# Designed miniproteins, single chains, continued (5), part 16

Each design is a single chain, and the fold is of that chain. pLDDT is the mean over its residues in the fold that is shown.

## One batch from the design tools (miniprotein)

Design m16523
Fold by ESMFold2-Fast:
Structure m16523 (fold): chain A 114 residues (1-114)
Amino acid sequence: MKEEIEKAILEAARRARERPLTGDEVQALYDEFKKRGFSDEQALLIATAAMLASAGLEIKEVKVEGNKATIHATVLANGEPREITVELTAVKDADGNIVVEVHAPELLEALREA
C-alpha cells in the first residue's frame, strides 16, 4: 500500500507536468485513484501532488506515512533551480470533508523571490 501510493503520486505528477490542472481535472484524478482502490485521503494526496507538479514542481522523490506525504521537488526561482520539501497532510475538517493541509515554507520563500 505505501509503495503503491508513492508510485501513484509519481504517475499522476508525470501526467500533469505540461500545464496547470483545472479543478475538474483534479476531481477526475481523485475519482480515478478512488476507483483504483485508494482511500479518500490517499486519492486526495495523489490529486494534490499532481496539481503542485502541474504548477511547476519537478517531483523527484515522495515518501508516504499514514495520511502524510513528504515530497522532495525542484522549483525555478528567478530562473535558478531550488530544491524544496513539501508536506501534504490529508485531514477531516469540521464538516467531515477531507482536506489537504500544505506545509511548504521553502516554496513560499522561492515564490517571494520570483
Scores: mean pLDDT 78

Design m16524
Fold by ESMFold2-Fast:
Structure m16524 (fold): chain A 64 residues (1-64)
Amino acid sequence: MEELEKLSLHVKRLLAMAAAAQGRATPEQGEKVMRGELSDEEVLELARLATPEQIANAKKLADL
């Protein structure tokens, strides 16, 4: 969704981490998220796996 693409990279990284925590990412992708080694494209790909609830939570956390 275009809405995900408009989010800051920081919010997208939070979403990628949330997706990994929910088991929606591969174990390898989860490790890369924790290390901050994902490319911007990989971060966006994982962010798209996030649920609407996770997106709302990530936006709130990033705004804090």
Scores: mean pLDDT 71

Design m16525
Fold by ESMFold2-Fast:
Structure m16525 (fold): chain A 61 residues (1-61)
Amino acid sequence: SELEELLAEIRELAKQLSPEDQQGVLNAIKTIEEYLEKTGDEEAALEQARILRDIVLKLLA
């Protein structure tokens, strides 16, 4: 799915972060996955993942 592909991209980008920031990103991904499992709201999960990707890219700049 688009969400699974986006979360995989975020996990890969997070490998470049400090261990502390990487753990924060992994926790955020888990929260998004749990939200989707509980609600089935793919659109909201995708929006949350896009925001997380933007945050990770800013941390890498």
Scores: mean pLDDT 88

Design m16526
Fold by ESMFold2-Fast:
Structure m16526 (fold): chain A 93 residues (1-93)
Amino acid sequence: STEASASLVRVDPAGELRAGETLRVTVENGSSTATVEVTVRLDGVEVARATVPPLGSVELSVTLTTPGDYVLEVVGRSDTGETRQTVPVRVLP
């Protein structure tokens, strides 16, 4: 039991987008042995989910239609543990 390793690689666009634009979230699984379940939450609401194989990556797309300030949370879970990363996101009118 040596690692649970989901890394948020990219959020595009970074920090700000307009209502109706697609936010892209790229996550990598740095584990050579463990599959990671990735959940993306926006202010605590699940907006995307994917399973990432060992040494794999995934790009998740989220369309935000309501302007506001949000906290994007990326949670990776495996049999060895949980990783959590947060990024602020602003949605403009």
Scores: mean pLDDT 78

Design m16527
Fold by ESMFold2-Fast:
Structure m16527 (fold): chain A 77 residues (1-77)
Amino acid sequence: AALIADLKSLLNQLIAAAKNNDNATITTLQSQIITLLSQLGLTALAIAFVNAVGAAIANNDIANVTALAASAIAQIS
């Protein structure tokens, strides 16, 4: 299967986990997404994603995780 399709699936799962305030699932999905971005050679996007998700969580605003995931899907589509 195409890695991009797998990445889109993981990003949609991240959106669902964020809406449910499921921090354990968010952490697991974040690791999988970063690994997949790196495998695709999108290392700059992986770094940007780590920083942006970290900032959103640090501000106690997990709704920003949903927006970030949607933006990432748009960038790889």
Scores: mean pLDDT 74

Design m16528
Fold by ESMFold2-Fast:
Structure m16528 (fold): chain A 71 residues (1-71)
Amino acid sequence: SEEEERERLEKEAKEAEENIKNKKNYEKAKEAVGRAAREATRRGTLSEKDEEKAAEKAKEQFDAAFEKEEK
């Protein structure tokens, strides 16, 4: 049936878009970690612990955003 084939294609397209969106969100979170670390280094006040803290904070922001997208 043409209707069944069209519905299948729409479902596949939606799944592909969702996968791309999730990957982009992860990449952006990872980039945020790098930028936070570089900014702290530029200020000359960053310790190794501060870099770890920045990475953890970016991960928390990513996880929080992902949970909100569930709605």
Scores: mean pLDDT 62

Design m16529
Fold by ESMFold2-Fast:
Structure m16529 (fold): chain A 81 residues (1-81)
Amino acid sequence: MTVEELLEQKKKAEEEYEEKINKAYEESIKKAAEAAKKDPEKADELVDKYLEEGNKKVEELENEKEKTVKELEEKAKKVEE
């Protein structure tokens, strides 16, 4: 296990999580829009609900990304110590 290998794993993890975060955000926006269009009388409530679910999912993914990146950075620093 080398520093360059760990840094490449970090870059790959960052890219994979960024794709997941973007997809989750886009999906929540799409669901909110579809729900609002189907039930305009409850549009505000449905939009808030789906956006809140999306924000929670994005926060979870951001926390996972940060943890994974930090773990890889710590391992790389440990190897270079």
Scores: mean pLDDT 80

Design m16530
Fold by ESMFold2-Fast:
Structure m16530 (fold): chain A 78 residues (1-78)
Amino acid sequence: SAAEREAIAREIAENRPNAVLPLLGRALTSDDAALRRAAARVLPGVFGDPELLARYQANPVELDLPDEVAALVLELLA
């Protein structure tokens, strides 16, 4: 939902990206498809812009994200 997306975005804005990755990981692994989608949509904000997410998809290791989170993001974006 829009409210869930806004809540995740707020957490990212208030915390360092590396501090909120566990929260995003939990959202991405949720049984709630809407929450998973909201988390995937907010990931560009974690990196500062949509271009950085595109760069990450090309080189996931460059951003030092957990492989599990990276795989889920790629699955949701496909």
Scores: mean pLDDT 57

Design m16531
Fold by ESMFold2-Fast:
Structure m16531 (fold): chain A 71 residues (1-71)
Amino acid sequence: AALAAAEARGRAKAPTVQRVNRTIELLRAGDIEGALEVSTLEDLRAVRESALGHGDEELAARAEEAIRRLE
């Protein structure tokens, strides 16, 4: 069982935060392909949630497009 790794992933938020910041930068620049190269599904979902919270509909839509392509 990988439960210890799953718990460590939940505690290690810094790597995810750094990738989320990079993802936001690329998506705001309209570089969806670049965002797909550096981001995970969790990073893209975090960006979408943040964009929705700020009312940034364009960023939220681009994050959703990237999520669909990556998956």
Scores: mean pLDDT 72

Design m16532
Fold by ESMFold2-Fast:
Structure m16532 (fold): chain A 100 residues (1-100)
Amino acid sequence: MEEAIEHLKKAKEFVEKALEAVRAGNTDEAIKYLNEAIEHLRKALELTKDNPELREVLSEAISALYEAIAGLKQGRPRDEVIAALREALEFIDKALELLK
């Protein structure tokens, strides 16, 4: 449980760093941080295989991050990308609550 929580905290940290990079116009840096966040979320999924509710929430977080990466690569408006990142943060926070 503690290892899964640490991966979720790291994922949240990287999404927050990506959000700052997006606001600064640093697209390549943002994509780098988002890929690191996805890796941590995948590790949390591996550690929580026996919790279907948590796995669903983590899968939604990963999907939101892939949407943000696609948006950045396609040059979509920053507010759309920021909305996807905020959605991912909400799913990560929900996952952290489920692990209490």
Scores: mean pLDDT 87

Design m16533
Fold by ESMFold2-Fast:
Structure m16533 (fold): chain A 62 residues (1-62)
Amino acid sequence: MEELKKELEKLFEELKKYHEETGAVPLVLYDKELRLVGVVTAPSAEEQKRLAYLHDEQLARF
């Protein structure tokens, strides 16, 4: 399990670099058990808010 945490830390570092390089805003998606299920990038703050809302709606159903 410690390997997974190190992989997540590396992923976040790479996402930060991606954001600095492209300007896209990454969103990290988790399931009910707080396990990483995916990463989505949004090119704008408006799209980021939309994706965050959809994620919250999905999470509330579980």
Scores: mean pLDDT 59

Design m16534
Fold by ESMFold2-Fast:
Structure m16534 (fold): chain A 64 residues (1-64)
Amino acid sequence: SALEEAGKELGKLGETKVSKSDAAEVLEKYGGISKSDVRKALNKYSKGKTVSHGQLAAALKELR
């Protein structure tokens, strides 16, 4: 599925922290989710420029 493909690409971005911009680009390209929707979801979990993989997984549950 598109979300499984997006998950594989997200795993390549880093082991501890992922850039919100990089995550938004991967989820738009492979998951078909708009960058604005991704940023809105990620901003609920982190104030900075990066998110943990756990925060990213939680945001993905909201984005479906």
Scores: mean pLDDT 75

Design m16535
Fold by ESMFold2-Fast:
Structure m16535 (fold): chain A 65 residues (1-65)
Amino acid sequence: MAEKSAEAAAKAGKAGDGAAASTGLHEARQLGVSKEQLEEALKAAEEGGASPSAIATGRVNVEAA
């Protein structure tokens, strides 16, 4: 389940949906996904064209892990 949340966040990031990517990263963190997996999902969101605001929110979730 946690792994699926990280994958969903990465897919949302690639689609340019910063809000969905941010929500997915927050849920993945709460489900105990590793900091490494959250960092990979955040990087995929950046490469996918997520907004700077969405990336900033995602980075907070990664650092909180």
Scores: mean pLDDT 66

Design m16536
Fold by ESMFold2-Fast:
Structure m16536 (fold): chain A 82 residues (1-82)
Amino acid sequence: HHMKEKIKQRLLEKYEFELFILDMYEKGVPKDEIIKAMKEKGYPIDKVNELIKRIEKLSENPELLEQYKAFLKNTIEYLKKG
């Protein structure tokens, strides 16, 4: 009961965090500014750096990057509804 809701909340926070970084990256925000913004929100810098590297790799294929963005948006909506 309560454990499932906590797992759902952690997944929501994880995917919203990933989408936030992806949106800044797509807008052309410099890596250092993304890191600063995430640090201000209390996120671990090592996790931010690892995610940025993954996004950079995905950006080599625009179709994969768009699929990743769609996955994040759809998953967040799914988690919010049930």
Scores: mean pLDDT 81

Design m16537
Fold by ESMFold2-Fast:
Structure m16537 (fold): chain A 96 residues (1-96)
Amino acid sequence: SLSEEAKKAIEYLEEALPEALRLVGGRETPELGLKVNLLAYWIAYRKHNIEGARDLALLLLDRLLERGLPQAVADRLRALIENRASPEEVARVLLA
């Protein structure tokens, strides 16, 4: 079951998707959909301080790790999230 914070995060996902797609900038990358959604939830968290959005971004990071994202990249992304890094900084590491 989803918390009220997670439901609120999903409501803001649509608002954040265009910005997430701009940060990807037409790059061809493995797991594009998961990466776009991670960026969108991170943007929603940064803009609206919705803790459920951060939790969903971290869940998607775990999904990317399960699907072959290198551990060192996942560790760096987790540190950026913990330090409230800009969406641009997160996108640079995520898309490298």
Scores: mean pLDDT 83

Design m16538
Fold by ESMFold2-Fast:
Parts: C-alpha cells; sequence; structure tokens
Structure m16538 (fold): chain A 69 residues (1-69)
C-alpha cells in the first residue's frame, strides 16, 4: 500500500505535470480542471480532508490563471 508521504509526492508530481502542460499550451484551462477534479476524487478516496482538497484546487487554479495572463 502507498504511504501518505508517497501519495502526496505522487499528487505533487501530477499537479506539476498539469501546470507544465498548461504553460506549454498543450491543454486548456477546462482540460486542466477536468484532470484536477479526477485527482481531487482520488485524494478524497486516499483520506485527504475535503477542506485540504478545496485549498489545493484553489491554489492550483490561481497558478493556472497566472500562467495564462
Amino acid sequence: HMSKEEFYKWLAEELNKILKDVKEGKITKDEANERIDQLAERAIAEGMPQEEVDLVKKKVNELIDKILK
């Protein structure tokens, strides 16, 4: 089974891939949000609190908006 630390590392790597794809113009903001929602569902399933998931989603969307400005 994956440790909490291994899961958080994996999650960070997946979020960084999404940000890179947005920065390189490979995906739209809508496609990025679809991927983020899939990661959010998995984070909830792995035991991450809803408040923490919502905060991560907010911060990642703020970063996407800065990239697209």
Scores: mean pLDDT 83

Design m16539
Fold by ESMFold2-Fast:
Formats: structure tokens, C-alpha cells, sequence
Structure m16539 (fold): chain A 61 residues (1-61)
């Protein structure tokens, strides 16, 4: 699986967690995995992922 596919999967899991009102512990687990994957990402991938995360949060929070 590519880094981009891992980022996309984690962002989808994050959106699903917010929609389903997942526990803070479940959201924290997703965020920890995202930090691990993001440590390996390019600046372009980081910027795109941050924009997508902000869009998800604006829609659901």
C-alpha cells in the first residue's frame, strides 16, 4: 500500500468516526496512526491531507 493510500484510508476512517460519534479513544487511535504515516509523507502530501482534514472537520464539527 502506498503512503497516499494509507493517508486516504486514515482520513476516511477519521470522517467515519466523526459521523458515527466514535469514542475519544477511537479518534485518538486514528490520530496516532495518522501521525506515524505523516512522519513519512512529503510536504505536498501533508498540505493536501491537512486541507482534507479541515474540510472534514468543517462539515462534521
Amino acid sequence: MSLQQQIDKLLQQYEDALVNRASPEEIDAIMRQMVEVMGQASQEQLDAAMARRQAIEAKHL
Scores: mean pLDDT 81

Design m16540
Fold by ESMFold2-Fast:
Structure m16540 (fold): chain A 118 residues (1-118)
Amino acid sequence: SLPEEIERRVAEAAARGQQAARDYAKSKGLTPEEIERLAAIGAVVGHAVGLARFYREKLGLPDEEAQRLALRHAAIVALELYEKYKDKNPAVAEGYREALEQLMEDLGITEEELRKMR
C-alpha cells in the first residue's frame, strides 16, 4: 500500500533492524529459535523507525503523528506476517506476535480495530 520508493526505504530499515537483532542475539549465545524470534521483532521495529523518519523528513508531519502512523502501519505488517508464518515457522511467528501485541498496547487499539484499518 506504500509507494514503491517508500516501500524500498522502509524494507531497508526493516532489514537493518532484523540484522541488528540477530547480531545481538548471536553475541549473547541465544538459541536458533530465540535468534529468529528477536530478528522478527527487529524487522518490525526497523519498519516503524524507517516509516516514522519518512513521515517526519519527507512529509513534515509532527513527531507524535509521524510515530503514531508508523506504529499503526508496523502493527498491520506484524499482523499480516504473523498470519503468514504461524503454521510455517513458529519462532518467527512468535516474534511477530510479540511485536504486534506491544504495538497494539502502545497505540491503545485492539486487534479487531487493527483488522478494520487494513
Scores: mean pLDDT 89

Design m16541
Fold by ESMFold2-Fast:
Structure m16541 (fold): chain A 61 residues (1-61)
Amino acid sequence: GMKKTTVNLKEFLPSLLAGLIVKNGGYVLDANGQPLRKQTELTEFLTNHKADTIDIFVPLP
């Protein structure tokens, strides 16, 4: 099971770019609802993401 969490992009961006979400089995959905499971894909998506918040999906503890 995955937990959906909405985070502030400016505050969470260093963790996203450091690979912490992908490294821990999490992902972000792209504009078409497809999971971005590779750091290179996530970094490209973040470059084009203009909203103040982003939804992340992380494994339940």
Scores: mean pLDDT 82

Design m16542
Fold by ESMFold2-Fast:
Structure m16542 (fold): chain A 63 residues (1-63)
Amino acid sequence: EAAARSAVAAAKALLEQHKDTLTPEMVDSIARVVRQTLLDRGYPEEVVEAAEAEIRKAGEAAL
């Protein structure tokens, strides 16, 4: 499921790039966009939840 891994990697890179202006609301927004994209592509809920959790964890570490 390379597309899900690519989406998570892209989100993590985006969080790192905007570290100095990052807010909890921006982290939540990015996680929600990735979640919706994966759901729209038909990924299972467990894959979507894992991707969302990983993005939120990376965002929390960057804050």
Scores: mean pLDDT 76

Design m16543
Fold by ESMFold2-Fast:
Structure m16543 (fold): chain A 114 residues (1-114)
Amino acid sequence: MDEKIEKLVAESIKEAVKIFVEDPSKILEALMQLGVAQVALAVMITVSKKEKNEELKKRYEELLDQITGIENGIINKDYNTIINQLKNMKKLVNKEAQKELDEAIKIVEKKIKE
């Protein structure tokens, strides 16, 4: 179970959020960055199944589901959905990945009016 994978996932999500917030027309570029995180999690779900690690499998499946929520938020230009998914993901990742997700949340919060 690699802390490197959780950090890669969080960094890819932060970059996707940054691309989208800086230019909301760059939906495809933002989704391509989310794709890096989705592929990494899909590989780790397969590994956790082979190792019979049900806790890790469930956690990575929940992370993948939250990324799908971020993808939908980007497609629909729904910043509140993106923030809510990022906050949910922080509960499922290690402390280093949490820092990357906190930075992503701050980027979205700065963009939201009010």
Scores: mean pLDDT 84

Design m16544
Fold by ESMFold2-Fast:
Formats: structure tokens, sequence, C-alpha cells
Structure m16544 (fold): chain A 89 residues (1-89)
């Protein structure tokens, strides 16, 4: 699926999980697409807009059922299939 392909794209370590940095970059990517702006995958976490960092922290807090600071592919797909971009930003 499209969401599964996006998960794999941002899972840079290939470990099957997204950490806070990877989630924040995914959020920034979606915002950039929505606004028609360029996305830089090499931006450090601290250089991302505060709103994107806050959204990523919120997603991690809600979706990280294991409390390990990471989101599994299953948790990611479940969350994003039920939420629109407008509900995230």
Amino acid sequence: SELEELFNKFDTDGDGYLDLDEIAKFVAYLRALREGKPFDPNLPFEDLPESDRVSAKGILYVVDLDGDGKISKREFLGFFRNVTEEQLF
C-alpha cells in the first residue's frame, strides 16, 4: 500500500520501526506536500518547524503502545489509515 511504501521510505535503519526523528521527518514530508514546498530529508530534527516536532511527539505518545519510544509498522499503518492530514496539522 501507499502508506506501507512511505513507512519503508522513512525507516532508514530498516529495523521495522520509526523513532521520533523519523516520525518528525514523515510529518514534515506530508506538510511539504500539502503546502507545495520542497522537503529536505537531511534536515536535523532541531531544524524542523516546531509544529512538525510537536505533531511527531503527539503521534509517538498516542501510538507507541509499547512505550519503547518507537512506532511499529502495524501501529503506523493503523494510525494513518484513520486520520487525515488536516487532523494532524
Scores: mean pLDDT 73

Design m16545
Fold by ESMFold2-Fast:
Structure m16545 (fold): chain A 100 residues (1-100)
Amino acid sequence: SKEDILTLFRLIAVQSELWLIETSDLPREEIERGARAAIEDLNEIKKRYPEVKELADKAIALLNKILSNDLSRDERKALAQQVLDIVNQIQKKILAKLKS
């Protein structure tokens, strides 16, 4: 249950970083910091909850596109929105498991 609480905090942290990337005009360095932090948290979540691995891997792949590609601001914001949608799906699956 402590590890489950930590997972919920990690999900909130990822959601917050993605919301900032999507809605704010952040400097590149802050976007990269947020994306790297989100990747780290998603890697920890998928280790504990293998059932969300496919969704987490998809989110990580999109975050790596934000980090490695010369994307426009609008393209980065669109990718951040896609990652946020996937993370919301991960949260729904984890909460369903915890309530069972």
Scores: mean pLDDT 85

Design m16546
Fold by ESMFold2-Fast:
Structure m16546 (fold): chain A 70 residues (1-70)
Amino acid sequence: STLEEAKQHLKNAAKALKEGDYEAAKKEAQKLKDLGFDSVADSILSVIESGDKEKIETTAENIEEGLKSS
């Protein structure tokens, strides 16, 4: 389903953010936009652009926590 595909891209994005692989995280965010999940994708892209490592780590953790409650 589109939702399960989006969850996989969210999981990949969170991992990439934690690893500092921002190019991989941007690719995963683009996949989320392609699936219609623009809000979360824009949040990921925005936090990468900020360069704020604490916000990047918090965003990755929030994504992982959200996936557990789904």
Scores: mean pLDDT 85

Design m16547
Fold by ESMFold2-Fast:
Structure m16547 (fold): chain A 66 residues (1-66)
Amino acid sequence: SEEEELAKEINALGPFLSATGKPYELSVEKLKAALAAAKIPVSPLTVLELMLKSLKGEDVPDALVP
């Protein structure tokens, strides 16, 4: 639920996604699977929180300025 909400918020930022310029859609299930497969003891929620915080901290505080 919290992970899904964060992923949805990140996906809503789509055009601000990444340096790759590709359409970016986060899947909570895919992230959980990747972390489990790699045996990384970090919560998917923590990863999503850091990603969202990073995206919001980008160089456009007034992102909608033309």
Scores: mean pLDDT 63

Design m16548
Fold by ESMFold2-Fast:
Structure m16548 (fold): chain A 72 residues (1-72)
Amino acid sequence: SLEEVIRNMEKTFDEILKQLPEEVREKLRREFERIVKEIKESKDIMQQMMLLVRMMGLHSEALLLARQIERE
């Protein structure tokens, strides 16, 4: 289900966020929550799919930031 996909994505996202400073974690989590809210408010399957793609983009951004911090 869509809800299960979102929940699994949230779990993996939270694991990445644990590697980031608290302030950065809070900002990225806020953006993630905004996307989830938009998905829940949308009645259009195509729009929901586009929002899921944006969610994957945010996940990738978090990974890149985590790698950058590890490299210093």
Scores: mean pLDDT 81

Design m16549
Fold by ESMFold2-Fast:
Structure m16549 (fold): chain A 72 residues (1-72)
Amino acid sequence: DAKLAEGQALISAALKKINEAMKKNNFDAINSREDLEKLLREAGYSDEEIEEVLEQLRRGGRLIREADAAAR
């Protein structure tokens, strides 16, 4: 499933950056998009890099949902 694989790759790339940021800030959970944006900003990511991470999550999630819908 090309859409599933592409979506998973995008999510994995975003999660890698998020996990690195969480480790730097001793952070166990993210409750909102605003918390995620603040975490990434505090970890030294630029606003453009934060937007890239959010876009990877959005696009990856959309592709995974489309793949799930097509499989049904």
Scores: mean pLDDT 76

Design m16550
Fold by ESMFold2-Fast:
Structure m16550 (fold): chain A 61 residues (1-61)
Amino acid sequence: EKREIFLRALPLLQAGKTVEEVAKELGISKEEFEKIFREVAGMTPEELRAQLAARGARVEV
C-alpha cells in the first residue's frame, strides 16, 4: 500500500504538481504523504521537487 502511494505520486510530482495537490489526489493528508514518501524513497517529496527544479537551474544560460 505505501509503495502504491509512492508509485502513484511519482508521475504527479514529475508533472510539476505540488505536494498538497498530490496528497489531495491520493486522498491522504500532506503529513501522511510526506511520511510514506520518506519511508519508501528515503527523501521527502519536497526534496525530490527541489532536485527536479535544480536540474533546470544548471542549464547554461
Scores: mean pLDDT 72

Design m16551
Fold by ESMFold2-Fast:
Order: sequence, then structure tokens, then C-alpha cells
Structure m16551 (fold): chain A 62 residues (1-62)
Amino acid sequence: FEVPELTPLAQKILDKLEKLGPVTGGNIAKHLKEIAKELGLSLDEASIAMGQAYAHYRYQLF
């Protein structure tokens, strides 16, 4: 099976999430907002990249 690669943007979002603390359903929205602001992204761009990163995490988490 092949796992889709994350874009550099999605990787940056993951790194920022780890620094902001553990990712939970309740914390995702506020972390997303902070990351979007820090990276100069719109909420839509950040949420799409985060969704892709989340899907990738579920397949490649070790």
C-alpha cells in the first residue's frame, strides 16, 4: 500500500500542533486558528491541510 505524502505546508502545521500541545477534538479549532495566523494562511487553507495531515497521521502514526 502507498501512503500519500504530506505537503511541506501540512508538515509545518503538524510541527506547530505538537508545540501548542496535545491534539484533541476540543483543542483542534483553536490550534488551527493560531497556526493559520502564524503561517499567514486563511482558515480554509489551514483546515484543508490539517485534514490531510490528520488522514495521513491515521495511516502513518508510529
Scores: mean pLDDT 66

Design m16552
Fold by ESMFold2-Fast:
Structure m16552 (fold): chain A 96 residues (1-96)
Amino acid sequence: DEEERRRRSTVLRVLAEGLEVMAKKLREGKSLDEAIEEGRRVVEEKAKTLDEPTRERTLRAFDDIIASLRTLERTHGEISADELLSMSRVLLLASE
């Protein structure tokens, strides 16, 4: 289904933009919590133009990523900007 592929591509691109903004904030010396807040703001702003089911999927996927990052920070002590940029790049490649 072409519509479903376009929807998934849109979700992945919005998530990638959020991660890139978070990486930038970490590089600026902001905390992970501050980076997450700014990334969420960008994702929510981009999601406003999406239909409700796609918007909800995007926001839930972002929350799942954030939960995973918080777990990773607790187990490994730090999340680097380069790690977030790598995740963003993978999502962009997956989006076509």
Scores: mean pLDDT 86

Design m16553
Fold by ESMFold2-Fast:
Structure m16553 (fold): chain A 108 residues (1-108)
Amino acid sequence: SALEAERAARRAELEAEIARAEAELARDPNNWRAWARLASALLLLGRREEAVEPIHKAVLLYYENPSKEREAVLLELLGAVYEADGDLETAKKYFEKAKKIFEELGLK
């Protein structure tokens, strides 16, 4: 079906993004944007356990050159991982931090 073809194409695109991010990280392990892209692609593929380390790396490296909007995105990704692992209390803390930043920026 068309839906199955679209789903397969999206999976192939996400796998290509993972390979690209991993290649970028092999050259520069301090590339926080590559860690964030790797985490996002893994989460979208349902590979949640594999996303945990990329998210933590992105958050830690990001603090060296912060922008508030991107910090909020990384915090939401971290919250989603803890929620997937069943740690709802930790997930809530990260979602609340992200929401506060979005509110301060006038974004919802």
Scores: mean pLDDT 80

Design m16554
Fold by ESMFold2-Fast:
Structure m16554 (fold): chain A 87 residues (1-87)
Amino acid sequence: MSKLEKFKKEFEKLVNEIKSTLSPENQKKLDILQKEILKLIEEAKSPEEAAEKAIYLIKIASSSMSPEEQKKLNELIKKIEEILKKL
């Protein structure tokens, strides 16, 4: 598997884990966000580019959520950075 394919797979796993802990409204927002990010990952030239774009979109989406759910999205961002370091 390419590093970008590994990043995509780990990202999908992380999003699915956090999605189950969110409200139904924010689960729908995260479903839309996940679809957009996966498209950007497929178009990215490197895992670093994919991670930067993913983190940016997650930060924008999280700004409209409750403080409790913002913490969960911040944990998702940290885990994305950890995946990038392991590649």
Scores: mean pLDDT 81

Design m16555
Fold by ESMFold2-Fast:
Structure m16555 (fold): chain A 61 residues (1-61)
Amino acid sequence: SEEEERQRLLAELDKLAEEYKDNPSFVLMIEDAKAILPQLSVEEGRRLLEAIREHAEVVKK
């Protein structure tokens, strides 16, 4: 269950990286997040994804 949730978080990060692929700084942020995700709890991973999504709203304009 935790591994399934972590795989879901990775898939969401990959989706964001593809959506914003023309923004190199944002893609680097996603890649850094993916690199540390296996070291985080599922809850910490969810909070990290939420923070990245909030940043994406600023970048999307």
Scores: mean pLDDT 80

Design m16556
Fold by ESMFold2-Fast:
Formats: structure tokens, sequence, C-alpha cells
Structure m16556 (fold): chain A 116 residues (1-116)
């Protein structure tokens, strides 16, 4: 797999939530859908979500990282992103992992792919 750039292609502040966007050669329609999904989740869960990172790939795959103050906040934000990616881009959630950081914050990582 190609190495991802260290610096995001776009960084946006949405109601105090940092949204980092990485474009790894995806079609414009997928880029637009993924960025909009991240922005909507950031607005909806702004009180407990700290950052959302989205990477969109040329093969239609989307990777999402959500950092939040609680496990529930990360799960809810990820569920909203999953719903919007299914509705806007026909993607399904195929992998999800949640970890607790040493600083007490929670990070969820999800992989989304086009439905077969």
Amino acid sequence: PPALPFTPDETIEVDGVTVNFFDAGAPQELRDAALEAAKEAAKKYRDEVISITVTVFANGEVHVGVTGRSEEAVRKAMDEIAKLLEEKAGLELVDYILTRRADGRYVGYATFRPKP
C-alpha cells in the first residue's frame, strides 16, 4: 500500500472539533461524501468528540479515526459517520477497533468499503 502523507490535505475546525482529511487518490464524490459525514458527526457530538480523521482511497475504501472523551461518544460519532457513508456513498463498516489512550481519551478506528 502507498505511504500516506504525514500532513493532512485539509484541516477544518467544526464547532471546536478538529477534522483532518487525507486524500489518497479517491474520486471527488467519495471525498465530498466522507468529508461531509465527518463534519456532521463533529457538529452532532461536539461536546465529547475532540477530533475526526478521514482518509479516502482510490479503491473506494475509507478509514476513519475518532478521538473522544468517552467510549460512548466515540461509538455514537462513528455510528453517525457509518450511517452517512452508507446513505451518501454506499459504504459498509467492515472493521472497527476502539482503544483507550494513556491520557484517558478514547480512539475508535473504522474501515469502510463499497458494498459487494
Scores: mean pLDDT 84

Design m16557
Fold by ESMFold2-Fast:
Structure m16557 (fold): chain A 74 residues (1-74)
Amino acid sequence: SREEKHQELLEEIEKKAEELVEKTKNASPEERQKALDEFLKWLGKKAKEYEVSEELEKKMLQIYGETATRVQKL
C-alpha cells in the first residue's frame, strides 16, 4: 500500500542518514557539505517518486536537519 511504501522509504532515509554521518566523520568541511548536498538531492528525488504525504515530508526534512547538524558539528 502507499502507507507501507512510505514507511519503507522513511526507514531507508534513516539508514542513509546514519551511513552519511559515519562516512563523513573524518571528512573536510567541503566534503561534508558536498555529501549533504547530494543527500538533499536524493531526498527530493525520492519525495517526488513516492508522492510523499505531508507527515512523511515533515519527517524527511527533520531527518535532513538533524543529519546536517551532526555532520557539520563533527
Scores: mean pLDDT 82

Design m16558
Fold by ESMFold2-Fast:
Structure m16558 (fold): chain A 75 residues (1-75)
Amino acid sequence: SAAALAALLARVARWEELLRRLALSRAQLVELARLLLALAREEGVETAATGLTAEELADLLAARAREAAALEAAA
């Protein structure tokens, strides 16, 4: 539903803000990604992201944080 999608997007935005504010190193992002993948497997959640390695997911999170920072700087 639209409400469920809005709730998911709000959670993603909060996680992206937290990652940006914490300025996590790649090693810290890999540990976070490993935890997220373990939780997704435990809950039986399957998405395109859960097919990634922890390192690949960490790099994706870092890329999203850089894109958000670039957009903020351009504004």
Scores: mean pLDDT 68

